# Designed miniproteins, single chains: the designs that were tried, part 111

Each design is a single chain, and the fold is of that chain. pLDDT is the mean over its residues in the fold that is shown.

## One batch from the design tools (miniprotein)

Design m3849
Fold by ESMFold2-Fast:
Structure m3849 (fold): chain A 69 residues (1-69)
Amino acid sequence: MISLDELREEELAYLRSLGADEAELEEVRKTFDRLREAVEAGDSAAMHEELARLGELLARAKARGEARR
């Protein structure tokens, strides 16, 4: 199974390929770090919030990258 760290690196590489800037990549990294902390703490509420935030960040970055086509 893919780890959160591996998933983070794959998503960052994908977003970078779509032309995401360093500020967008940094926000994604920070969100993955918070998600990892929530997982380690067993905080299901925090995990849910960080997953939702990550989903929004990734969707916005991907949509912007795809619009370049």
Scores: mean pLDDT 76

Design m3850
Fold by ESMFold2-Fast:
Structure m3850 (fold): chain A 104 residues (1-104)
Amino acid sequence: LRKEGEEYRELGREYVRKAIEYAREGDFERGDYYLELGREYYEKAVNLFVQAGDYSSAAETALELAEGEAEYYEAKGDFERAEELRRQIQESRELLQQQQAEDA
C-alpha cells in the first residue's frame, strides 16, 4: 500500500509536469488532459497512503498536487488563482511540518 502510493505519486508527478509544459507552450487541451491524468494518479496515491495509515504522506501528496495545479494556472496566465493556491499551500505545508515534528 505505502510503496504503491509512492509509485502512483511519482506517476502523478510526471503527468502534472507534462501538463505544465504543454500549458507553457499554449497547448491547453493537452495540458488539461495530462493534468486530469496526474490528478487521477495523485488521488490513487492519497487513497493508498490513507489505507496504510500514513496520513502525513497522504497530506504531502495532496499538497504536491495542489502545487502542480498552481504552476499549471500560472502557465495558463491565471496568476490570481495560482497566487491564492500557493498561499494556501504554504500555510498547509508549514502546519503539516510543525505537526510532524510534534508527533515524532
Scores: mean pLDDT 82

Design m3851
Fold by ESMFold2-Fast:
Structure m3851 (fold): chain A 99 residues (1-99)
Amino acid sequence: ASSVTLTATDLPEGTGGAVLQVTRADGQVVNLAAGTAGGSGEGPGAAGRATVTLDAAARKATGVLTGLTAADSGEYQLLAVTPEGEVVVASAGTVTGAT
């Protein structure tokens, strides 16, 4: 099965969290996984297939979704959460025709 990886560098200083989000073909927006400084996290939106790792010191985040199916087609965003609580799009990609 295929995978999708979004990597964001040069994140805002003090970034406390990162979220991998998808807008599916039906317009539904789902948070797949979230990571905090020094860790990685999973979300219920991808049944453990998605992870987000945030390296706050390197100002880098990586979101990964594995085992792609047709239901995973959509617009993917890796979002960064600033210390002010602002959400910024740090990386984005589109998946179509997942196999």
Scores: mean pLDDT 73

Design m3852
Fold by ESMFold2-Fast:
Structure m3852 (fold): chain A 76 residues (1-76)
Amino acid sequence: MELAEQVIRAIERGAAMGVAAAEAGRLDAAREAREAIRAFAALQLPLLSPEDAARVEAALAAAVARIDAAIAAAEA
């Protein structure tokens, strides 16, 4: 598996855990999951080609948006 694919899959798994935490009312855990995937992506981005970095950044943005939407729904 290519590094970018591994990174994207790890971000997606982290996002799923963050969403599940928010849906369970664990908003602190959901925020921690969000920051964890951001930190993980930041460590990996310098190791990637510009094309792969763009793919990872797009996956990260989508993952963060999913967690943020789940947090907002849980707070409503």
Scores: mean pLDDT 87

Design m3853
Fold by ESMFold2-Fast:
Structure m3853 (fold): chain A 94 residues (1-94)
Amino acid sequence: MMSKEELLEKMKELIEKLKTADEKEQKEIFNEMKELLDYAVENLSLEEFDELLKQVIGIVQREIAKADEKSAKKLTEIQNELLKYASELIKKKE
């Protein structure tokens, strides 16, 4: 079983891959991120899930701040999709 720390490290790895990803690779990476969130919502407490999500979003926001305009827009769109998906997972568990 993966810990919160192991899930965070995998998310960090996927965020790094997004920086150099083409459109097809971006979709595949985002699907992997969703699978990690599915695992997290089932295997972590809601508090640990919220902490993981906050840390992941914090990393994405730091990368947006460092990125050029085109990359920042792409990362912002991914951030919004990720937050929407996480919100849907939390609602299903409540």
Scores: mean pLDDT 83

Design m3854
Fold by ESMFold2-Fast:
Structure m3854 (fold): chain A 67 residues (1-67)
Amino acid sequence: AAPPSPAVISLEAGEVIHDAAVAGRITEAEASEIAKKVREEKEKKGLNAEEQKKLTEKLIAEIEAKK
């Protein structure tokens, strides 16, 4: 079968994004941008689940710092 898998982020990174969005810390659009950036870094550097989670937390903090 053709592999249907887009570059997906780890479950841990996805939970961090979801929790931040539910808490109102980020918008749905910002959540999508964070997920995209984490996917791109995963593809470029082969980030593991821990690294993806840390990058996700950093990106959320950077969005909050810009407000």
Scores: mean pLDDT 75

Design m3855
Fold by ESMFold2-Fast:
Formats: structure tokens, C-alpha cells, sequence
Structure m3855 (fold): chain A 91 residues (1-91)
């Protein structure tokens, strides 16, 4: 019940991030999606591959944060791909 709800909330946040033209809003939505995935990980141990994909997404978001006003859409797009892959592996 709760696990499925957290994963669906994460999917919704990623979908909203994909539609956003504002890089800061996209970043904030992806951060919230990762928070939901980390809550889901407390309920069930994900595969090593899913853990790696989430970790790589966090690295892309950390680089985006460090770049600030020079944040590149490609970093956020890469984070989206990694999080979508992780969610599929947690199903």
C-alpha cells in the first residue's frame, strides 16, 4: 500500500519535472522525487542497480546545484532518465 503510493508520487513528480521549462523548478521537483524514492527504500531494499541509478541522479543534481545560474538542462534530463530507470527496477 504505502510503497506503491510513494513510487506513484515519485512518478508524478518526475512527470511534472519533464513538463517544466524552468530549470530551477525542474531541479526542485526532481529533489522531491528522490525524497519519495528514499522513503520507499526504507520500506523495501531496492536492487543494487536501482541504488546506483538513484546515486547517479543525486550526483547530477549536486553538479546542477553547484553550477547555479549556469545549470544545464542536460544534467536534469540525465537525472530524469536515471530516476525513471530506478523506479522501473523497484516495481
Amino acid sequence: GELKKLLEEAKKLIKEAKKSKDLKKQYDLLKKAIDKIEEAEKLIKPSLEAQIDVGLALINLAVAKLLGDKMEKSLLDRAIELLEKALKEME
Scores: mean pLDDT 84

Design m3856
Fold by ESMFold2-Fast:
Structure m3856 (fold): chain A 87 residues (1-87)
Amino acid sequence: MREEVEALLQELEELAQELIETGEKIGSEKLIELGQLLLQALEHNRGVLEEAVAAGDREGVERFREDAERLAKEAREEAKKLVEEAS
């Protein structure tokens, strides 16, 4: 559980860095901003995860995983749109 969620947070952090790097390469301020917003969301979510784990709230950890997966999907879709607009 904890390792699975930490792996997901790591994937989201890598996605955020990729969005910033791509935005810099193509000159898209919107992509850079999206990556920065994702990093800020991850910082907040790490705190929420730590609280849920400390409380033994397995349902809360599962909801967090689902929310993080949805955030990753939405971020990827928005990034695709912004890259296509920049092309």
Scores: mean pLDDT 76

Design m3857
Fold by ESMFold2-Fast:
Structure m3857 (fold): chain A 81 residues (1-81)
Amino acid sequence: MSEEEIEEILETVRKFLEEKGYPEEKIEEVLKVVREAAKDPALQPLLRQLHELLLSDDPEKQEQAEMMLAWLVAEVKERKA
C-alpha cells in the first residue's frame, strides 16, 4: 500500500469521525491504529474496503464502515502490531 493511499484513507477516516462527533483524542487513537494496520499486508484489503465504504454517500454503507473500523481497532490492539 502506497504512502499516498494510506494518507488518503487517514483523511477519509478523520473526516468521517469528526462528522460523527467523536472527540479529538478518540480520533487520534483510531488514526494511529489505522496507520499501524496499513503496514500489515493481511489488513490492507480490509482498509481498502473500509475506504470504499466511507467514500459512499449511502448511510447503510457508512454504518458498515463504522462497524468495520471498530473491529479493526480491536483487532490491531490485540495483535499489538
Scores: mean pLDDT 80

Design m3858
Fold by ESMFold2-Fast:
Structure m3858 (fold): chain A 78 residues (1-78)
Amino acid sequence: SEVEKLLEEMRELAIQLMKEHPELTKEYTPATLMVAAGLKSGLLSEEEAKELLLKLGFSEEVAEEIIREAKKLLEKIT
């Protein structure tokens, strides 16, 4: 599916992000790392990331929290 392909691309981008910043590997959840990598690469906008998380079964509150943590992560490494 389109969602499965997008998740695979995000996972690969997250692995690359963790290789560049090894300290992230044990501090953040996989969901947060994948969203951060997708936002950094331009693969996803914030709106698209929220829609994806909702499609995956996350609540709106949890989706917004994951996006906030991903944005904080990106501020630390840029």
Scores: mean pLDDT 84

Design m3859
Fold by ESMFold2-Fast:
Structure m3859 (fold): chain A 91 residues (1-91)
Amino acid sequence: ELVREAEELAEKTVEGILRLAAGEPVSAEEEEAAERLEELALASEATLPALEAAIRRLADEVARRTGAAREEAEAAAREAIAAEREALRAA
């Protein structure tokens, strides 16, 4: 169940990252979905690989569709994941 919830939240996070890559502000709903996905990743190691795979796949899609915005979208997503992993490691 948690893995499926993480996958569904990853889809919303993808939409947020695509907006960020386009230079548009991320909506509160999309930001909350990303935060919830990270909370699930902290609660279960099983969700971390799914999140990493989604980010990597999304970076490829962003590069294909927007080109110039890939580094920005990937960097933002990587920073969010790194912060949560650092918190988990510190615990």
Scores: mean pLDDT 60

Design m3860
Fold by ESMFold2-Fast:
Structure m3860 (fold): chain A 78 residues (1-78)
Amino acid sequence: MKPYAPTLSDEAREKLIELVRELAKKHGIPVTDEELEALTRPSTDPEVQRRVMELWRLAESDPEFREKIEKIIEEDRK
């Protein structure tokens, strides 16, 4: 799986951010608004990008969330 999502629509981006926020809450991981925004719009800050990669790894480790992420991306294409 790619470490970050490609360009997404505003609707798909919002759904993805909400999903990752739920994932972080489920696992008790603190997350900032900047990190959530950087999930779909890469940050120029290397530290924020590292945190985004950690969130993506967490999502990849949970099969249920991987499936939901794939569906969001698929729906955004059509």
Scores: mean pLDDT 72

Design m3861
Fold by ESMFold2-Fast:
Structure m3861 (fold): chain A 81 residues (1-81)
Amino acid sequence: MEELKKKLEEIRKRLAEAQARAAAAYEAGDREALKEAVEEIAELLKEYAKLKAKLEGKEELIPEMVEKIEEELKKALEAIE
């Protein structure tokens, strides 16, 4: 349990950093950097969802959460193009 909580905290920090990079790339008009940041955010969100589900004993919801994150990623990438 404690190790999972620590990993969730580390992922939250990395998410904040990735979101800051996405905002900077958007402001700069750097579509490639924005796509990379958005893809990193999606990967971090999937890992966060998996760890949170394990912590809460809701591992059966992981596939549904991953599917929603991947669908949102696809829409975000299409909007950048």
Scores: mean pLDDT 82

Design m3862
Fold by ESMFold2-Fast:
Structure m3862 (fold): chain A 69 residues (1-69)
Amino acid sequence: SIEDKINELLKEAEEFKKKADEYRQKGLNYVAEAKTTGGDALAQAARWFGKYIEYDEKSKKLEEEAKKL
């Protein structure tokens, strides 16, 4: 049914959102680390924030597809 398809898309969107939030938290942890250690911690933060943006956009795309059904 159409409701089953909506539910599956929203479930997949939620999984990507969870990964995005995990990647954002890793980025924030590296920002905190950079305050004490300096060095490459900011580069690591940028990498994890990049993954956060990627997975956040994947989640939003699936939510928009669910809205169209």
Scores: mean pLDDT 87

Design m3863
Fold by ESMFold2-Fast:
Structure m3863 (fold): chain A 65 residues (1-65)
Amino acid sequence: PLVLPEEVSEELLEELIKRAIEAYDNFDFVTAYQILLQIEELFGEEALERLPENLRKLYKVFKQK
């Protein structure tokens, strides 16, 4: 098992958030949502609070179904 240092984990989280924003801006909401699920799986619910409001709303809408 490989445990990532906190610094590397923060960089990965920021990259995933950036990719989710790019997908959202391209109207690829399915890809954006998949990236948000990956963030929750790797970093937990608290990481979702770091998302911009539009991505947090997207996550809530898709998760309700």
Scores: mean pLDDT 76

Design m3864
Fold by ESMFold2-Fast:
Structure m3864 (fold): chain A 99 residues (1-99)
Amino acid sequence: SALEELSKLPEEEAKRRLREAFLESLEEAKEFAEKYREELEKVEESGVETVRKDLIELGIPEELLKSLNNKELTAAVRLALARLWSEVSGEPVEEILAR
């Protein structure tokens, strides 16, 4: 549903917001990866590879993505989407991340 709300924006605006949210989430990604370690432990490698390709298409540098392990990447994406959904829905980021 966060992606459904983003789909109402012009494509370039949605891509810009997602890219900015992802980059802003990188500093917190390591902390969130540790906090949600047990949930992220079951993340499938094939799913993470698809996400890396999608982020490259958004304009995130490949060298930056190579510096992130699977848990850090998943944490950064989850945090970015939660922040965007919080902005649209008014729901606290912590409640969105608990789903």
Scores: mean pLDDT 69

Design m3865
Fold by ESMFold2-Fast:
Structure m3865 (fold): chain A 90 residues (1-90)
Amino acid sequence: MDPAQLVADLETELAAIPGVVARLREAAARRASPREAAELAAAAGILISAVRWLVDEAKKLGALTDEQVAAAEAAIAELEAAIAELEAAV
């Protein structure tokens, strides 16, 4: 895997985060079933793991600036907050 491919994969995953956050917030607002909430939280957790892995690998190759790393960590934090809001709502 080359650095350009890792950055492209990371950008693709990061672009998905706002949509996932919106889905988690909608589910929390309507008090989704515990099963649906667990499934959505699990899917979001997989996305967090994927983004963290891509950031770590891209950093090892020197492919990310400190600012890009900070932006990715902020996106992960937003997603983690949305998961916590959903878990608190059910």
Scores: mean pLDDT 85

Design m3866
Fold by ESMFold2-Fast:
Structure m3866 (fold): chain A 92 residues (1-92)
Amino acid sequence: SAEAMRRLVLLEAGLTMIRMYLTVDPNPTPEQAEKLTRKAREILREIKALVEKYPQLKPRAIAELRQTAEFLREKHPELAKLLEEAVEELEA
């Protein structure tokens, strides 16, 4: 449980770094946008696997993903959609 929470915090930090990068570079090149999308997909895959193994982390993971999606929705709708789809998968 403690190890799982530490892992979730590090994955959440990864999403925060993507969000912060997009604040500094709101119009990334197609190549950079693709790189960020790949990083987001990998983080989401790991969050889903972690929540499947430790269901008690689900409320925190969903809250973080929703918050990040809200931040990204206006300027980066494709990334926001990935996070929203991950929330739907976690709630199923």
Scores: mean pLDDT 88

Design m3867
Fold by ESMFold2-Fast:
Structure m3867 (fold): chain A 88 residues (1-88)
Amino acid sequence: MIEKAVEEAGGKVVRRLETDDLIVVTATFPSQEQALKAADAVVEALEKSGAEILSVTRIVTDDGNVAVTIEFVYKGKRKTLNLNFRVE
């Protein structure tokens, strides 16, 4: 789900880590615009899957990379998703 949304936005997933309450996805993108679109696509994919979004924090770094933290509830569990999007 998350990886598919990233890939459909033109990203390449290079790292994934998952625990019971934390998911970390690192991906590379050819542009900052595509990375930002991917972040929005991931939020939409989570909502469509039945997740309740609690917060979305988006940071653009000085080198144009995008870091996003999404807090959500899925099937009664509170989870955090960290997206680390690097611009090539």
Scores: mean pLDDT 84

Design m3868
Fold by ESMFold2-Fast:
Structure m3868 (fold): chain A 90 residues (1-90)
Amino acid sequence: SKEEVQKKIKELLEKISEAALNNDFEKLKEYTKELIELSKKAIKENLLSKEELEELLSTVYGILLSPILDDDPELKKEVKEVAKLLEEKL
């Protein structure tokens, strides 16, 4: 449901924040992959409010500065694609 997707995104944003604070780059990468896949679905199905899209974009910009992308060019490409999709919706 829409509510389940919104809740899962919020939970992933919290987990990403915690993993980043703890320098748990393995978990940060795992949560980022989950967030990217769920974000693509949520954007395509128009499940997020403007405020939720803005919060998600802010987190995605933070991830783009993260060292987890330095050795993962495919993930970096996917994160950039989601950032572009979010920018186009705002």
Scores: mean pLDDT 87

Design m3869
Fold by ESMFold2-Fast:
Structure m3869 (fold): chain A 71 residues (1-71)
Amino acid sequence: VKGTIRVSGYVGESADDIAKKLVDKGVPEDEAKKVAEKISKLKEGETIEFTVTLKDGNKYKVVGTVMRPVE
């Protein structure tokens, strides 16, 4: 893979909000939605890894972690 993209979700955050964070980091919307759905199912402190293809045609590792919400 060409590099690593890290994304943090919060407990109770929607898959749509997590997908927006991934799109902002250059992940295509379709792949971002699939990854975000799986991240949204994780518990606090859990980490999951995916491989996604960005718009530049290169593969990147996405590391998703769920954290406690901060007010």
Scores: mean pLDDT 76

Design m3870
Fold by ESMFold2-Fast:
Structure m3870 (fold): chain A 62 residues (1-62)
Amino acid sequence: DREAARREVMAALRALGLSEEQARLIIRGLDRGRDDEVIAFLEKHGVSRATAEALIARYRAA
């Protein structure tokens, strides 16, 4: 369920210290296939590449 995956990824991003606005930008980037830009943004905000890739993989699997 993509909507459930969206909510889960949003919650995970919020738990990592991102704002709701930043989390929404990440989801929009994923919906647009901007995975590399999403990873770079997350790394800039202190999220490891491995964590970023795991979140993307989870979102894509739904």
Scores: mean pLDDT 83

Design m3871
Fold by ESMFold2-Fast:
Structure m3871 (fold): chain A 87 residues (1-87)
Amino acid sequence: SRAAAIQARIAQVQQLVDQLRANGTQQVLSQAQAVIDAAIAAGLMSPSDIAVWRAFQNAPFDVRTQVAYAILQQIARGYQAQLAAIA
């Protein structure tokens, strides 16, 4: 169902947030980048969040990790809002 698909996506995003908090590695950042790119392609991100993400693409690793963390939190909230809106 659509609800089950959204719940699975929320769980995936929250797991990546936890991994970035515990181990901010290049591998985890790459996984986060893929999830963020998919969210952009799906129209799930605000123009402001997209602008921030694009502005920091060539930033140092620590900055990119912090930006990815903040954006994943926003993506998770977006999916939670979509889930709440389903009848």
Scores: mean pLDDT 80

Design m3872
Fold by ESMFold2-Fast:
Structure m3872 (fold): chain A 97 residues (1-97)
Amino acid sequence: KEDAIADLTLAIIQVTLAKMSAEKGDIEGAKEALENARKTIERVAERYELSPEQRALVDRAIKLAEEGIKAETPEQVKKLADELGDVVSRLAELVEA
C-alpha cells in the first residue's frame, strides 16, 4: 500500500505540472509531464495487486494521459489533465482505504 501510494503521489505531482504547463501555453512541457504520469501509473498497474475497481481507474487514467498526449491545444491538454488528476486522486483514496 505505502509504495503504491508513493507512486500515485508522484503521478499527482506530474499531472499538476502538466496542468501548469498547459495554463502557460507550453503544450510540449504539458505533454512531457503527461507522458511521465502515464509511465508512473503503468508502473503501479504492473507492480501492485489491484482490485477490479482500482484496475478500472488505472485503465481510465492511462487512456486520459494518452488522449492528452495526442491533444492539439493547451485547453484540451488542461481539460484532460484535470480529468486525469481526479481519477488518480480517486485511485489513491481506494488504495489507502
Scores: mean pLDDT 84

Design m3873
Fold by ESMFold2-Fast:
Structure m3873 (fold): chain A 81 residues (1-81)
Amino acid sequence: SAEERVQRAFDLLTSPDLERQKRGAEELKELAEKGEISPTQAVAAVMLLVARSLEAEDPEVRETLLKYAQDILKAANKAAE
C-alpha cells in the first residue's frame, strides 16, 4: 500500500547511510508527486533531510540533501492544488 511505501521510505531516510537516505528521499518525492503523502509527512521528511544536511561534512552531500527537501516540498504543494 501507499502507507507501507511511505513508512519504508521514512525508515530509509532515518538511516545513517547516505545511499539509503537518497533512496528514501526519492521514494518520498515520487509519493508526494502522486499525492500519496500527507502535509505532515512532507514536513517531517524535509526536517529530517535538513537535519542530515547540517550533520554532513561534505558540501556536495549537503546540497544533495537540501535539494531533495526542496523537491519534496514542491511536489507536496503541487499535489495539494
Scores: mean pLDDT 83

Design m3874
Fold by ESMFold2-Fast:
Structure m3874 (fold): chain A 82 residues (1-82)
Amino acid sequence: EKEKRLREEVIELAREVRRTETDPRFHEALAAEEARLERILAEQGELPEEDRPEAEAIVVNAALVRSGNEEYIERLRELAER
């Protein structure tokens, strides 16, 4: 299933980037996006455990786009076109 594979690839890419990225702008943006997610979860309730990896990937993706990481944006585009 293409959608399932794309989700898994995006989650893995987010994990890789979070582990290896050293740009201070990314880490500042990541902290802001994590704070936003924490606020939403405090108001709406906890995420199901099965949805946590996707939520983490969304946070990392938002931080990378916000910090202007062109390499990551291009990698996302390539994954979407597969």
Scores: mean pLDDT 73

Design m3875
Fold by ESMFold2-Fast:
Structure m3875 (fold): chain A 110 residues (1-110)
Amino acid sequence: GRERARESLQRAIDAINDALDLIADYNSKHPLTDEQLDLYLQASGYLSQAQKALEDQDLESAIRSLQEAVRVLQELVKMIEPIDPALAAQLQALIDKAQEHIREAERLLK
């Protein structure tokens, strides 16, 4: 049902937020390029949109915003991988976790 879908989307939000926190920590030690920072800010913006949609009980909009956040984060991970493959692997695990929670929410809404 919708409540279980909402819980799955909250777990996806939490996973993306954890990924953004790791990127923010990395940036404090290894400053992001302008392109990387733009991708980070886009992902943060989509996460904020997803959080608002979830508060508004618009689960379908939350899913779309989370999918966009995942897309942008995957682009950023590809840019980080040649520099810090260990961080890229940690970020990819969080992205994969978020995608699984998004898919579960989509399944519960069908």
Scores: mean pLDDT 90

Design m3876
Fold by ESMFold2-Fast:
Structure m3876 (fold): chain A 93 residues (1-93)
Amino acid sequence: SALEAAKAAFLAAVDAVIAATPHLTEDQREAVRRAAEELIEVITSNDPALRAQAPQALAVLEGELRKLGVPEEAIAALRAAYDALAAAAEAAR
């Protein structure tokens, strides 16, 4: 489905963020993956109030990635993959 493809693309963008930042510790890599999984759960939720929190959760994740020294190009690619995921999740409602 379009939603499953968008989830896979978003997770691939997360892996690319991690690969672009080789100085991340194992704990930092786990935290980024956990935040990404939570963002998927929030944006794909059937609760509109919970889904409304997704933009703020993404903004927090982007801020943390910048603090970790992730390149802006990788963050922009993650944002684009998130936008596609959000559109696919809305269409699947």
Scores: mean pLDDT 86

Design m3877
Fold by ESMFold2-Fast:
Structure m3877 (fold): chain A 88 residues (1-88)
Amino acid sequence: SPTGAVKPRDSLSPELRDQTEKAANELKKTVKEYMKTKGFAVAYEKGDELITQFRDDLLAQGASPAEVNAAAEVLESAYMKAMDEYIA
């Protein structure tokens, strides 16, 4: 069995990968817009809310907890990158 780390998205089905990438891009865009218009604290809370909503949406679509966790890692990475790019 492979013992190395794989990118979280690579463990998802093609459909879930596409959905996750779209969600990550929307999350990044929304967080940046909230940072500009509402400030850091509101953007931070909105990022958490959107990640939670996406997890729930995937579970409702029949994704396994492992797939949901992999997708959430992609979103969390995008969220952190959006925050870092705005703070820098």
Scores: mean pLDDT 76

Design m3878
Fold by ESMFold2-Fast:
Structure m3878 (fold): chain A 75 residues (1-75)
Amino acid sequence: EPLYLTPLEVKVLQLILSKGVMTEEEIAKALGVSRPTVKRALDRLVELGLVEKVDGIGYRPAPVDEIAARIEALH
């Protein structure tokens, strides 16, 4: 089961990793795409456990322990 991300999902993930925390609107403005498009990419990244939604703040990288656990689940 390969971890397959679209080019947009990769760009969203890279932005969050470089900035530490970003709102949906900030990501949409940075990438020049609509908020609904960014929301779908973020929902996918949250589903995969790569990004966390923090209510009232935005989106941030998942804790290192959770990322490691996702990687270890791939044998």
Scores: mean pLDDT 75

Design m3879
Fold by ESMFold2-Fast:
Structure m3879 (fold): chain A 76 residues (1-76)
Amino acid sequence: SFAEKLSEIEKELIELEKEFRKKLNIDFSTQELDIEQVKEYAKLMIEFGKKQGLLDEEKIKEAEKAVEEEIERLKK
């Protein structure tokens, strides 16, 4: 069932978020992310999408480009 698969994906996403928070050692409720942290978060999200089969090669390229453009925007 798609619903069962989605529930499994949600659990993995929650674990990924916990890992990301632990890796950055920050409280997202009280701190703004710097450019380096945004880049790392985006990288983890793209890798998660790849692992789950949610992103094909073209979508991965589009996501990577969007992240690069957003990082350049934040530098200004």
Scores: mean pLDDT 64

Design m3880
Fold by ESMFold2-Fast:
Structure m3880 (fold): chain A 108 residues (1-108)
Amino acid sequence: TKEAIRAVLESASQLLSEAADYARKAGDTEIAEKLEKVKQLVDEASRASYEETARMTEEALKLVKEIQDELEKLAPKYGEIARKASGYTRAAQFALEHALELARKAVA
């Protein structure tokens, strides 16, 4: 349902917000800003039509995977805080994958 997709995307948005906060605490403002931009895209996807929601969610998922790779490279330098940012980003990735599956089924 549209409500189910919206709920999952709202969850992903919160996880991205937490990830951005931990990236900022780790001292990586660039990754924090990237996570905040993905959050904005996810927030827009939650309010879009089903077709646009699927497209925007797929774009957000691609960006999250790229950011996750960057965060995993930072974990050895910034320790626990960077690992928390990575953990929240990975949780957001799973939520976005679930939202994308729901959106694709709704369009089909």
Scores: mean pLDDT 83

Design m3881
Fold by ESMFold2-Fast:
Structure m3881 (fold): chain A 57 residues (1-57)
Amino acid sequence: SEEERKRLQELADRMAEAFRLRGQGLKLQQQDPERGAQLLAEAQALLDETSAEANAW
């Protein structure tokens, strides 16, 4: 359905954003470990939230 397509796209977009943040956090680990760790934590939280929402379908 249209609603299912929209939900799948929203989940896909959130997963893409989470992996983008993770990649940036990993790159920052050498230059700014504290900021890098913060981005990694945000990425993990977003992944956990998105996975929980997907599993609730």
Scores: mean pLDDT 84

Design m3882
Fold by ESMFold2-Fast:
Structure m3882 (fold): chain A 79 residues (1-79)
Amino acid sequence: LSEEQVKEQIIQKLLDAGVPPQDAKIIANYILSTTSVNNIPAIETQTNGYIALYNEDREKFEEQLEIIKASLPDEYLEV
């Protein structure tokens, strides 16, 4: 799979869980900035972790999202 295809799969999974499109894109960019595109199990674990956080503890999800935004280049924060 290409990096773009993996990114689209992460975004779609987050969207299916109800995560807003802008936040889904930010999270997908963060996961792929820290994890090899070939490490599908690690990508899946991280994606599922954010989905669980969004559904079970929205406040903690928002806190983690702010940390992610602080760690990404500005170009990944804009739509």
Scores: mean pLDDT 80

